# Ledger of designs, part 33: designed miniproteins, single chains, continued (4)

Each design is a single chain, and the fold is of that chain. pLDDT is the mean over its residues in the fold that is shown.

## One batch from the design tools (miniprotein)

Design m13123
Fold by ESMFold2-Fast:
Structure m13123 (fold): chain A 92 residues (1-92)
Amino acid sequence: TEEQREAVINLIREIGKKLGLPQELIDKLVELARRAFENPGQPVTVELPKEEAPLAVAILSEAFAQAGVRAKITLEPGSKPGTVKVVVEVLE
């Protein structure tokens, strides 16, 4: 729902700010979440440096969990060395 989308986006912003993430990374995670809600049941991806991926997954997992939204969050190999794809799928 739109309310759940806004809840997830607000949680990504709040958690990201609390952890001191660069605004560019927060914006990428917000955009990824928006695309996931626009494409329910389909995976959406963002490619990040390997170093950013664990924190990105942790924030996304926490935001979706706190908002009560079922989502699958996984990592796939990136298209270039040193990168990974963060994959998000909303299950509802």
Scores: mean pLDDT 85

Design m13124
Fold by ESMFold2-Fast:
Structure m13124 (fold): chain A 73 residues (1-73)
Amino acid sequence: MSREELLKLLSDPDPVVANKALEELARIAISSGDPRAAEIRRLLIDMYTAPNVEEAERYRERLRAALREWAEA
């Protein structure tokens, strides 16, 4: 799936689809070697290691915003 397709799916009303797109786009960003992807990697780790669901969802939204900025830059 292309970067543009994944970026569109970040806003999908189905959270399963949106979250899958977010994780895949984050993986692409991290694999690109782009120094700007360092924040994306950190947010992905923070999301998975969050102490509760509310914190995990806050990191997920921050990661989604960072991925949009990265993909558009």
Scores: mean pLDDT 81

Design m13125
Fold by ESMFold2-Fast:
Structure m13125 (fold): chain A 78 residues (1-78)
Amino acid sequence: MASEEDRRLAAEQMERLAEISEKQGREESARHLREGARRIRDGEDPAEVLRETAERNREAGDERSARAAEGMARELEG
């Protein structure tokens, strides 16, 4: 299971991705990323939240943030 530090870092990275998505005009993707960060901070499994958020963002047309979230999930699982 992810450590408390891993959870904090994952949440911070999701918020950073949300800022990038907002700058690109992808407000729906940014909202999903911020919601994911909140869920991780609330104690949900970071890898699972990252994969779910990646799927939602891909559906919203934000392939870049989806790939980034999938990459982070793989690092946490490895």
Scores: mean pLDDT 83

Design m13126
Fold by ESMFold2-Fast:
Structure m13126 (fold): chain A 91 residues (1-91)
Amino acid sequence: MEGSENAVKGAEEAARGALEAAKNAKNKEALSLAAAGAMAAAGGGLMAKYSPEEGGRTAAQGGRLAAEAGKLAGSKKGEEEGREGAELGEA
């Protein structure tokens, strides 16, 4: 249960970070990274139902991408949520 819970929570935070980055993105690079982060977060959340370890790793990658997109977009909230998603996905 805990592995799935952490992976799902990580995916949710990564998705929020990606959304915040996308809202603040002023160029295609930041938007592309936010989209990649959102896709990885969604995939990680789905995978977590069957493979908590693989879902968690994928959610963590989504969180890292969301944090990078947040930095490029100038969104501290997006960056912080992305980092939280990465940390929870790694757990």
Scores: mean pLDDT 78

Design m13127
Fold by ESMFold2-Fast:
Structure m13127 (fold): chain A 80 residues (1-80)
Amino acid sequence: MEEFTVKIKGKDGKIHEITFKIDESEEEIKEKLLKMGFSEKEAEDALPSIMRAIKVFKSLNEEEQKVFLEHLKKTVIEVE
């Protein structure tokens, strides 16, 4: 099972890393964000970017998936 790590910059200016599985639901991912101290609104702002990343990854071949994961590690999702 594939896992993704994404970086999210909260309203406090801190970068938080969240790891999730590609088969986790929007609700499960939202719960993880809330557990990390993000507000409901911040979680809702970040969620579309995370769900898009999962959708893109599932559409890629093995070679492209490796490149995508490296790009994802360098990408910061901002919520403000």
Scores: mean pLDDT 76

Design m13128
Fold by ESMFold2-Fast:
Structure m13128 (fold): chain A 90 residues (1-90)
Amino acid sequence: MLSDEELQLKIRESSVDTIANSGEESQQQLLQTLEDLANFIQPLDPEGAQKILELVEQAKKADPETRRKLLVEAQRLLFETVQKLIEKSL
């Protein structure tokens, strides 16, 4: 299992600025990472995980510009969901 500290670090490394400047290959890797993280949080917050997965599915079908915007939105939602889960653990 990922520790809370490792999860926070991975989210910070997937910053909005990093996603906004990502090329197509990096966008594909980010789609996979967001899907994996959404599946990881599914048992803890099914509603939050489902919303992230919906954004990822929309991003997979979008043009590169729209995909980048959807990835930023999904990352922000993931960050908010993880913060909520950490607050419950404290």
Scores: mean pLDDT 71

Design m13129
Fold by ESMFold2-Fast:
Structure m13129 (fold): chain A 109 residues (1-109)
Amino acid sequence: SEEEREKLIAELQKNIADHQAKRDKLVDEYLKYRIEYFADPSNKEEYLKKMKELQKEIEKHSRRIDLYNKALEALKNGDLETVKKYLDEIAKISSPEEAEKYRKLAESL
């Protein structure tokens, strides 16, 4: 229904915004270590290690954002089969509570 569709859009947009905010914070931290990497040659190995760890976390958030955006785009296009596919993938990477919420929203479509 229209109400269930609006709830799903709101949930996807909320999760996109949350992960974008987390990614932005990680990018800011990465940039600080990158400055230190060039400013403090005696500690380059430690800064490089921190930068690599942050890059992996940034990539994880970027993959989650991409998945939410794909679900949202499929929903806008009325491709309910593709929406359900992406919601299932989202459920696999979510907490049990969040996964249940997405499964219920998918069933109501």
Scores: mean pLDDT 86

Design m13130
Fold by ESMFold2-Fast:
Structure m13130 (fold): chain A 99 residues (1-99)
Amino acid sequence: GGMSEEERLLLELEIELSLLQMKLSVLKLALERAETKEELEKVKEELERLLEEIEALKKRVEEADIPEEEKKRLLEQLEELREEAEKLKEEAEKKIEEL
């Protein structure tokens, strides 16, 4: 059978979440490898952009016509992602101050 509009929307949101999770992983590694203030400032800027992207996706999930159970799961994963991104941003800020 064909995919429903609900199933297509859920798949789109899942793909977007996975892309944000991959971006966070790359930024975490970049933060660990950063040796200069310029590199740390770039990681911080990219983490700020990631936080904006997380908030935008969270809003899309909240407004999406998908099952409430799936919505709750996606929002919980987005909240965990937001918390980790904010923590990495704070770590970047601290490293910049200690240089």
Scores: mean pLDDT 89

Design m13131
Fold by ESMFold2-Fast:
Structure m13131 (fold): chain A 70 residues (1-70)
Amino acid sequence: DLKETLLRAARHARALAEQAKKQGFDKTAQLLEDTSREVERLAREGDLDGALEALRKADEELKKLHEEES
């Protein structure tokens, strides 16, 4: 079930955000928190395509942020 998979992905993103905060990656943590909330909301509303797009956009922003923080 794609909806259940997306809700699980949102939970994992939130866990990663907490780990990023502990490591001092505040910008990465904020992006992951915002993304997890948006994906969870969209998945609960049944907008599965919107949730997938939110994940894709977050992945691109994470790549840019990683280059800036490295």
Scores: mean pLDDT 81

Design m13132
Fold by ESMFold2-Fast:
Structure m13132 (fold): chain A 63 residues (1-63)
Amino acid sequence: MEEEFEKLARELADKAIEAAKQGNVIDASAYELGLATLVAVDPSNEVAREALDRAQKAIDEAE
């Protein structure tokens, strides 16, 4: 059961997206790195991979 792991991934993605929208690229990148770490711990977890993809897309779009 991966509920806490998936919750953390979603929270980091939401924080990365919010930071990117506010122009805080340093915080957005830090949250993105956190998500990349979660994906590295469990590469088969689709929620973590999707969360990372969402964060990366939001950061790219905010530039």
Scores: mean pLDDT 79

Design m13133
Fold by ESMFold2-Fast:
Structure m13133 (fold): chain A 70 residues (1-70)
Amino acid sequence: MSPEALKAYQQGLELFKQGDYDGARSHFSQAIKLDPNFAEAYRKLGEVLKKQGNDDGAAFMFKKAEKIEK
């Protein structure tokens, strides 16, 4: 995993804890772009999308995370 992908993920976690779902989504998306095999970033992006009412997008991200980990 790249240090840049991990940093983006950690920034996303901070914003998610603060309830800034738009900011969290942006940072988790950046983490995925930097490391497409970052399963945990897909799971967190799914959680963000679910909080934003995008249940289909959330389900897609959770399936992506599962495929990467198995």
Scores: mean pLDDT 84

Design m13134
Fold by ESMFold2-Fast:
Structure m13134 (fold): chain A 107 residues (1-107)
Amino acid sequence: MIDRIERFIDILSSNPDLAQSIIDDATRRIQRDPNDWVAWRQRGMGYMALGRYEDAVRDFDRAARLSRDDPESMARSLYGRSIGLRRLGRDDESDRDRQRADSIQQS
């Protein structure tokens, strides 16, 4: 799972206009429905692609919290937050998120 998220971020990083477009779309979706955890996660991925790691971690945090009743969506958001936390040098928090996401994916 985490490798697939990293690959998607890498693809977006090679196309900043696409990353910005995803951020803009996700922002409009969040304004209409702040409980749209898919939009929060997608915007987090866009922020990761643009090197905006603090913004990405915040959005992944919201997505994970909102998707508590959807284990697969929560795990995807925790993997995204783990990648962002690693980029910020917050390694212990990153490791905890990865372990939690792995546990959810096995269930």
Scores: mean pLDDT 87

Design m13135
Fold by ESMFold2-Fast:
Structure m13135 (fold): chain A 72 residues (1-72)
Amino acid sequence: SMEELLEEAREYALRVADEAVEAAKGKSESEKLGLLDRAVREIAAYLAERGVPREERERIVGEAADYMVEKL
């Protein structure tokens, strides 16, 4: 269902974001930005491949980006 797809998408996005935050520990500001950029692209690509609609995809990616910025 769409609800199941969106839940899986959010769980995936949070996992990728958490991994990026962990990888960013002790890194320079430039390296942290690079890790955030890569994580955002990975999430966006995966959600698009899984058929998540654009509006929902943009929201989930934005939420993950905000989470990473707050933790970085």
Scores: mean pLDDT 89

Design m13136
Fold by ESMFold2-Fast:
Structure m13136 (fold): chain A 120 residues (1-120)
Amino acid sequence: SFEELKEEFLAELDRLLEEFVAGRITPGQFVQRAVDLAEEMVKKAKTDEEILEFFRAVARHLVEHARKYRFTPEQVRYLRALLDRIAAIASDKIKNPELLSELRQVRDEARAELDRLIAE
């Protein structure tokens, strides 16, 4: 199911976040690997609602992990860049204008939270 694929993606994203914080992968490798996985998730989505739910889960995960792992401002900037790239991929595939508006709201709220962590 798409829900199972979403949970598998979030588990792999958590692994990539741990590798990134530990310095075992470069910031560029982290962002690229996470983006590649997100592109595959969006390809597997059957509805605009599945794409939106996927993006909501990603946005929530990035914000919560930035808080949990005590990311540096520089590290949070890479999470912000990842959020923006995944938002662009998801936005390109959503056809429903109301759901696209909701995705942009989720993006902007997550951006504000990450930008707050960068400013602290």
Scores: mean pLDDT 88

Design m13137
Fold by ESMFold2-Fast:
Structure m13137 (fold): chain A 75 residues (1-75)
Amino acid sequence: ASPKSREAARKALEGIRKAPTKATGLAALGEVAKVSEDDPEVKALAEEGIRRAAASPTDEEGARAAEEALRKILE
């Protein structure tokens, strides 16, 4: 991952840990996807994470799906 994508993913994960909601997870993944246009692998992982979090029926499940996607981006 590019340094910019990695920094965005770290900030996103920190934000979700402070406010573990589906909305926070979706917003965080959206920011990572936005800064990762030049990193198609990271963008794909962020977009898959958005799909998983959006499909989650609860805030806890959505936040968890977003965290899992961000951990894959960070390795």
Scores: mean pLDDT 81

Design m13138
Fold by ESMFold2-Fast:
Structure m13138 (fold): chain A 84 residues (1-84)
Amino acid sequence: ADAELEKAKEILGKAINGEEVPAEEIAEALVTLFKDAYPELSEEEVKRIFEAMLKAAKEHGGTEEGLKAALAAGYDVLYEIKGD
């Protein structure tokens, strides 16, 4: 848990700084943060969030814009799950 969370923070920091980060790593990092923030999420719900984040990150190539798009896509799915 702790090691995955620290890795997630490192990956997100690189993307925020404009460094090239693979879309899959951005999606994995963001979903790790969502699992930490929302431990009630089921494995299926986590998978839905990951797939949305991965798609958005791929569209933007892992730049700061890609990170923001992936985060927005993840929250969109999270809000659908929670009925917000």
Scores: mean pLDDT 80

Design m13139
Fold by ESMFold2-Fast:
Structure m13139 (fold): chain A 64 residues (1-64)
Amino acid sequence: DLGRVYRLADTDGDGKISREELRAAMASLGITDEATVEEIFKAADKDGDGVIDGAEFQALLQSL
């Protein structure tokens, strides 16, 4: 479930998702390919801040 992936990624509950948290969430889906994770992170990090807003991450998961 995509909602479970989101909760796993936002481990601090602060509404911000780091690259490491995204990697862990993707790994829970069986996606361990670093190139794929990097592509997903770049697509979700629209602000270029090096972190992903929870809303951006949820939108990305819904597009998958």
Scores: mean pLDDT 69

Design m13140
Fold by ESMFold2-Fast:
Structure m13140 (fold): chain A 100 residues (1-100)
Amino acid sequence: MEPSPLEKALKLVEEEVKEWVEKIKKENIKSREEIGEALREMLKRLEERLKKEGISQEEIQAVHDGIIDAYNEAVENNEFDPEKIGELIIKKVREKLEEL
């Protein structure tokens, strides 16, 4: 069965989040500012990949909003574990995409 646009977008998000988590762990990044910078770089790369794969602007916006919501919630809860942030990103992005 061919993956739906939602499934395709979510798979790309999961792949980028996995690479981001590994980078944060490898570089031993623990500061809020450095986590935010690494997340911004991931988001920029992810948006370019989503556009190249033919994902709609509405779905790309949902991915963007989900990632921003996840980061803001992590910051509010003083959560800087990259694995937990990654899980939260995937959860928030899935919720935003399923609302479309």
Scores: mean pLDDT 83

Design m13141
Fold by ESMFold2-Fast:
Structure m13141 (fold): chain A 79 residues (1-79)
Amino acid sequence: SLDEKIENLEKKAKEYEEKAQQLRDEMGRHSREYQAAVAAGDKERAAEHLRRMVDYGEQANKYEEEAKKLKEEIEKLKS
């Protein structure tokens, strides 16, 4: 049914938003690790944590974009 389709899309959008938040939390962890590496003078470890922050941020952006697309589809189905 249409209602079941909307419910499934809403569940998927929420799942993507939750995944994006988890990725943002990992970015925060790597930001703290980066600061610790800089303080220790470990340039290689600092560079690795910067790369991981960028990677997690890009992944979070993709999940946020997919959630937005699903929400736009839901609104079209409700119209």
Scores: mean pLDDT 90

Design m13142
Fold by ESMFold2-Fast:
Structure m13142 (fold): chain A 90 residues (1-90)
Amino acid sequence: SEEVERLRERAVELAEELARLALEHGGPYGPEVAEKFLEMARLIREGRYEEAIEIADEIIELGKELENDGLIVYGEELRELAREIAELQR
């Protein structure tokens, strides 16, 4: 489906951009956060949406521990995109 391909491309691009921002602005936690976003991009590209949702949950929990609202918001956005793509492909 063209809609599924568009959503997948959007999710991958968002995850890769968030990884870049984490490396530039995330301070001492930047590399760990970037690794998680890049792993999500890889899993989404491979069609492994349930595993991508698990990584999103890890990012959200890390955001809560670090009191970083941005990580919680973007983690939830990527989680919802992965869930929507998975539902559309059933």
Scores: mean pLDDT 86

Design m13143
Fold by ESMFold2-Fast:
Structure m13143 (fold): chain A 87 residues (1-87)
Amino acid sequence: SKALEAVDAALAGDIDRAQKLVDEMIKEGKYEEAKIVISVLQAVDLERRGEYERAIRIFEEIAKTASPEIKEKLQAHIDRLRERLAA
């Protein structure tokens, strides 16, 4: 799905690709999926600023209502951030 592809791009740091996919989802009327990706991009911005604990909280909130595929990717990313925070 475009949402899964956009989440993958956002988590990989390809913000331009994620934003392009968000714009495409909005044009297609997929507002709920676009909202999930926008929230992921907000958490990624916090991560890039070194705000790991805040980023983790947002990723965990998104994961509560995300599809199983997106939830799995978010959980793997959260685990990596927790490892960085523990170092």
Scores: mean pLDDT 87

Design m13144
Fold by ESMFold2-Fast:
Structure m13144 (fold): chain A 71 residues (1-71)
Amino acid sequence: MQKLLDEAMHEASLEARRIIESLPRPLSDEEAEELARKLAEQVKEKYPELTEEQVEMIREGVYREIRLLNL
C-alpha cells in the first residue's frame, strides 16, 4: 500500500522539518538518527498497518531528509 507509506513519510518529514527549523543549531549524526527513529515510531502508532520494513524505510528517509536540511 504505497499511499499509506507516502502519507506516513510525508507526515514524518514535515515533523522533522518543523523540529529542525526550531533548533538553534544543526543536529549531530547521532541526534539525527535518534530523531528519525522516534518519528518513525510515532507514525507507526498512527498507521498501524505499516510493516516493520516500511517503518525502517521511513526512518531511513527521514534521516536522509534531516541530513539534507542540516547542510
Scores: mean pLDDT 80

Design m13145
Fold by ESMFold2-Fast:
Structure m13145 (fold): chain A 87 residues (1-87)
Amino acid sequence: MPSPAELALAALEALIAETTNPEARAVLQRNLDSFRAYLAANPDASTDEILTLFGTAVREAARFLSPAERARLAARTAEVRDQLRAL
């Protein structure tokens, strides 16, 4: 089973690949880099902390997206949160 951290990092990478808006992509990439740095410093980060970091990345990226792209991002985010909750 992937760890919560591995699942969240993989989900952010997938969102970056799916995102066509360059500003949103840059925000997701910056958050991915920050998330990796945080996990390196905090290898015992809780699932709640991981969910908070993932949610922050999504929320910051969403402001650069159209309503249609925001709906797709929301659907992917819900899937990831359900997967993390199931671990």
Scores: mean pLDDT 81

Design m13146
Fold by ESMFold2-Fast:
Structure m13146 (fold): chain A 81 residues (1-81)
Amino acid sequence: SSSLESLKQEILEEIEKRVDKEFYEKIKKSLDSLNFESLLTFVKDGSLSVSGLKNMLGLKGKKGKEVASLILSKIKEYLSK
């Protein structure tokens, strides 16, 4: 849906401000390879943790955890509207 694409774009724009270009492109590719609707379902069901999302996205280290936390927070915010 249009709202879902807007959410994905908002998340990507927020990540772009916080990470270098190479890391940003990696995250964008990982998000594009995932079913974003499935991520929303996992968040709504309370089954998705920060560590779980980090692992799904293939992210590593502190930056990976920060990005996963940001994505999870943005999805939770969207679902609470």
Scores: mean pLDDT 81

Design m13147
Fold by ESMFold2-Fast:
Structure m13147 (fold): chain A 74 residues (1-74)
Amino acid sequence: MKEQVREGLREGAEAAQKLDREELERLIEEWKSRESDPKHKAARDMLEGILLLDKGVDAAIELSKELERKEKLE
């Protein structure tokens, strides 16, 4: 079980390495059908984690821009 989870996480990370956000979201949807398998569930969870981090970076950039605007107006 633990080895399958680790292998799934590795495969998910490798699959995500060359994908943009739209490709990541597409792959996550495709892998949802495999959720009953611990390895495939772990791989999908890794893809969702990577997507969340990518969205988090975008959110941080937008927050930085918003703070800069406030500093110029206040």
Scores: mean pLDDT 72

Design m13148
Fold by ESMFold2-Fast:
Structure m13148 (fold): chain A 96 residues (1-96)
Amino acid sequence: MEREAAKETLEILREGYKNNKVAEAYKEILKKMKESDLGEQAAMGISFLLERAVIEALRKQKGEPELSEEAKKEEDELLALIGPIMTEWVKKLSAE
C-alpha cells in the first residue's frame, strides 16, 4: 500500500505542475493523506517533500513565477500535517 500511495502522490504532483493545477493537486494529496493509514501517510509525505523540492528548484532555474496564494495555503496545510506524521512513523518503527 505504501508504494502505491507514494506513486499516486508523485503522479498527482507532476500532473498538477504540468497543467498549472498545483492548488488542486495539493488539495487531492491532503485529502488522500487524511484518508490513509500512518504508513501510507509517511510514504506520501516523503514523496511529496522530495518531488516538490526537485520541481521547485527546476521552476526557479527557469524563472517561473511563485505559486498562487491558494497553492501556498494548501502547501502550508500539507507541511503542517507531514511533520507530525513523520514523528509518529519514526516512533512506530522504533517500537519492538
Scores: mean pLDDT 81

Design m13149
Fold by ESMFold2-Fast:
Structure m13149 (fold): chain A 101 residues (1-101)
Amino acid sequence: DPELEAHLDAAEEALKNGDFDTAVEHLRRAIELAKEKKPSQETLERIYKLVAELSKGLTPEAADVARELERLLWTEYPDFKPSEELKKLAGPVLFALAFAE
């Protein structure tokens, strides 16, 4: 989906520039679009990677985005498994939220 990919591109650029507020906005929109558009495994892993990068900032807003991603994965993508490389990049908070019992 071009709209979803555009939000991911904008989030990646914002994170690269240290603009965490803009990254939060674009990642929230990407998560909402992923619920509707049912994107590929590759796009879901891209969302996971960008949320993990945001979560390194340990802000309350980053924690909210991580919880929104966790809810999306558990409700809409129960078969989603991030690659071992992405698991190594995820902070303990994001990993625990994504794989909570």
Scores: mean pLDDT 72

Design m13150
Fold by ESMFold2-Fast:
Structure m13150 (fold): chain A 81 residues (1-81)
Amino acid sequence: SEAEKAREVADAILDAVLGKASEAEVEEAAKLFRTLSLEARREMFRRVAEEFEKLGLDDAAEAARRLAAIADELIRQGIKV
C-alpha cells in the first residue's frame, strides 16, 4: 500500500541520518519517494518528524515538520505530482 511505502521511505531517511543506510538503500528510498502522492509524502514527513523528536534531534524534527507543511499547502492548492 502507499502507507507502507511511506513508512519504508521514512525508515530509510532515519537510517541515512544515523549513518546506517547504504548508498543503494538511499537510492531505492528516493525511487519510492518519487512514486508517493503528496498525501503519502506529507504522512512520511510527519512520521520522520515524530521519530527525530523522540531521538532529541529537534532541528531535524522541525525541518521535517516544515516539509510536511509544504506538502499540506500543495494539497490544499490542488497540486499533483
Scores: mean pLDDT 84

Design m13151
Fold by ESMFold2-Fast:
Structure m13151 (fold): chain A 83 residues (1-83)
Amino acid sequence: SSRVEKMKAAVKEIKEELSKVLSQESVDEFVASLERAIAEGLSVEGITQLAVEMAKDKAAEEGVPKEKQEELIEKIREITEKL
């Protein structure tokens, strides 16, 4: 469906942004969690909240500078807002 296609495109864009600041392991875990949430029928709002929460947690865990964390979160919000 067009909704699933848009969500897959959003996950791809999120993966590209995550790959700039996070390790490959964290990116893979993030993408897997997001794809599972989409498959389970989570709302756009729920997917956005999950993505932002995971980005904050993983970026803090990996010691990403606060400015780059904020940029990443803003990009995730911009991507999911198109859904």
Scores: mean pLDDT 83

Design m13152
Fold by ESMFold2-Fast:
Structure m13152 (fold): chain A 55 residues (1-55)
Amino acid sequence: KVKGFSEEEIQEKFLKLKKDKEKYKLIDKNNDGGIGPEEFDIFVKLYEENPELFK
């Protein structure tokens, strides 16, 4: 549940982020290149705080 953003919008931004390796590293919590629920939660939080980073 994210305030001010739709789940669809968040997923779309997340897919776009995966194609941008530099921005993807902003959410890569353990630097293993993998994606888990924890990394998605980090993305959601970061997107809420700094949406401009993901445009």
Scores: mean pLDDT 65

Design m13153
Fold by ESMFold2-Fast:
Structure m13153 (fold): chain A 97 residues (1-97)
Amino acid sequence: SYEELDKLVGEALEEAEKLSDEEVENSPLLPEIEKLLKELGFGDLLENETLIKTLLVLYEKYGKETVERALLTLAMKGMLEKVLNIKLPSFDKLEEL
């Protein structure tokens, strides 16, 4: 549910605040996060350090599908206010979530 996903994102955000820049740079999941952001049309968010750290925590604990759902939910909930002209994922992907 949205409420369960929001809780997981909140917990990941708290964990992300504890991640050093060195831990982020050395993460084997960083290239996967960058690829997901580009493929989903969120390439402009690659410079958002807080988002990248949060997505790394989510991927490590809950896997790729949770990251995709969280990214779409974050974009819809408020990230669009920070990133104008963001391209939304295809309708087919939104219907599968």
Scores: mean pLDDT 68

Design m13154
Fold by ESMFold2-Fast:
Structure m13154 (fold): chain A 99 residues (1-99)
Amino acid sequence: SVQALIASLEPAVERVRRALEEGRPVEAVDLAMAAERGLLEAELRGAPEELKELYREALTKAMEALLLEATESSPEAQEEAAKLREEALELLKRAEEKE
């Protein structure tokens, strides 16, 4: 069920929050899971398309970062992945502000 999927993604939201509280980089996988959870909940609530689009963009950037980290080892790829993670986090924060 969609509800079971949302529940399985909840721990990633807590990992994002904890990383921010501790001043640690937020992992791409946690950003992707948090964005997916946000998108699924927004869909279930019938939220405005603007909010859903913020979660989709966050998910896309987090997934791109995850793929780069998994498949590339160059310093340039790691810098791009870090930038994508930062952009995904900014989009997630903006989505949370809109309610």
Scores: mean pLDDT 88

Design m13155
Fold by ESMFold2-Fast:
Structure m13155 (fold): chain A 85 residues (1-85)
Amino acid sequence: MIEKKKEELLERFGKLYREGGKYIAELYQKDYETAKKLSERLSKAFGKAMNALKNIDTEEGQKEAEKALKEVEEEVKRAKEAAAK
């Protein structure tokens, strides 16, 4: 159980990292100020998620990582919506 959850969390982080980078790169071509602001928010969320992912050997650490990844998902969604305009 714990090992499968660890793999899921790490894979989810990797996907979000790629998606976030893609949308921020698209935004830098359209709207520099929005790209800069959303990039700062996304970088902060990724930093928090990376720290939480260091502790995923416990159930408590996995819950913290899930919460941090949810925050990253929200920031990636913001970047995606801004890039679509």
Scores: mean pLDDT 84

Design m13156
Fold by ESMFold2-Fast:
Structure m13156 (fold): chain A 70 residues (1-70)
Amino acid sequence: SLEESLFELIKSTLLSKGFSRKQAEELAKRVVEIYKRKGPGALNDILISVDKATSVEELEASLEEIEKKY
């Protein structure tokens, strides 16, 4: 499914950036939940945030702003 593909994409990206498996899985779940609630319009901002984030706190803050925007 698209949701499963998005989960695996975000998880693998975060793992490649040095996030722990636990952190990558929790954040990937969060991303899928936001995508399900806010729709495809939020996806570009989500992907940019994932690519730029260097820490859990930074990514969580970016995802919170996306939830406020959409």
Scores: mean pLDDT 85

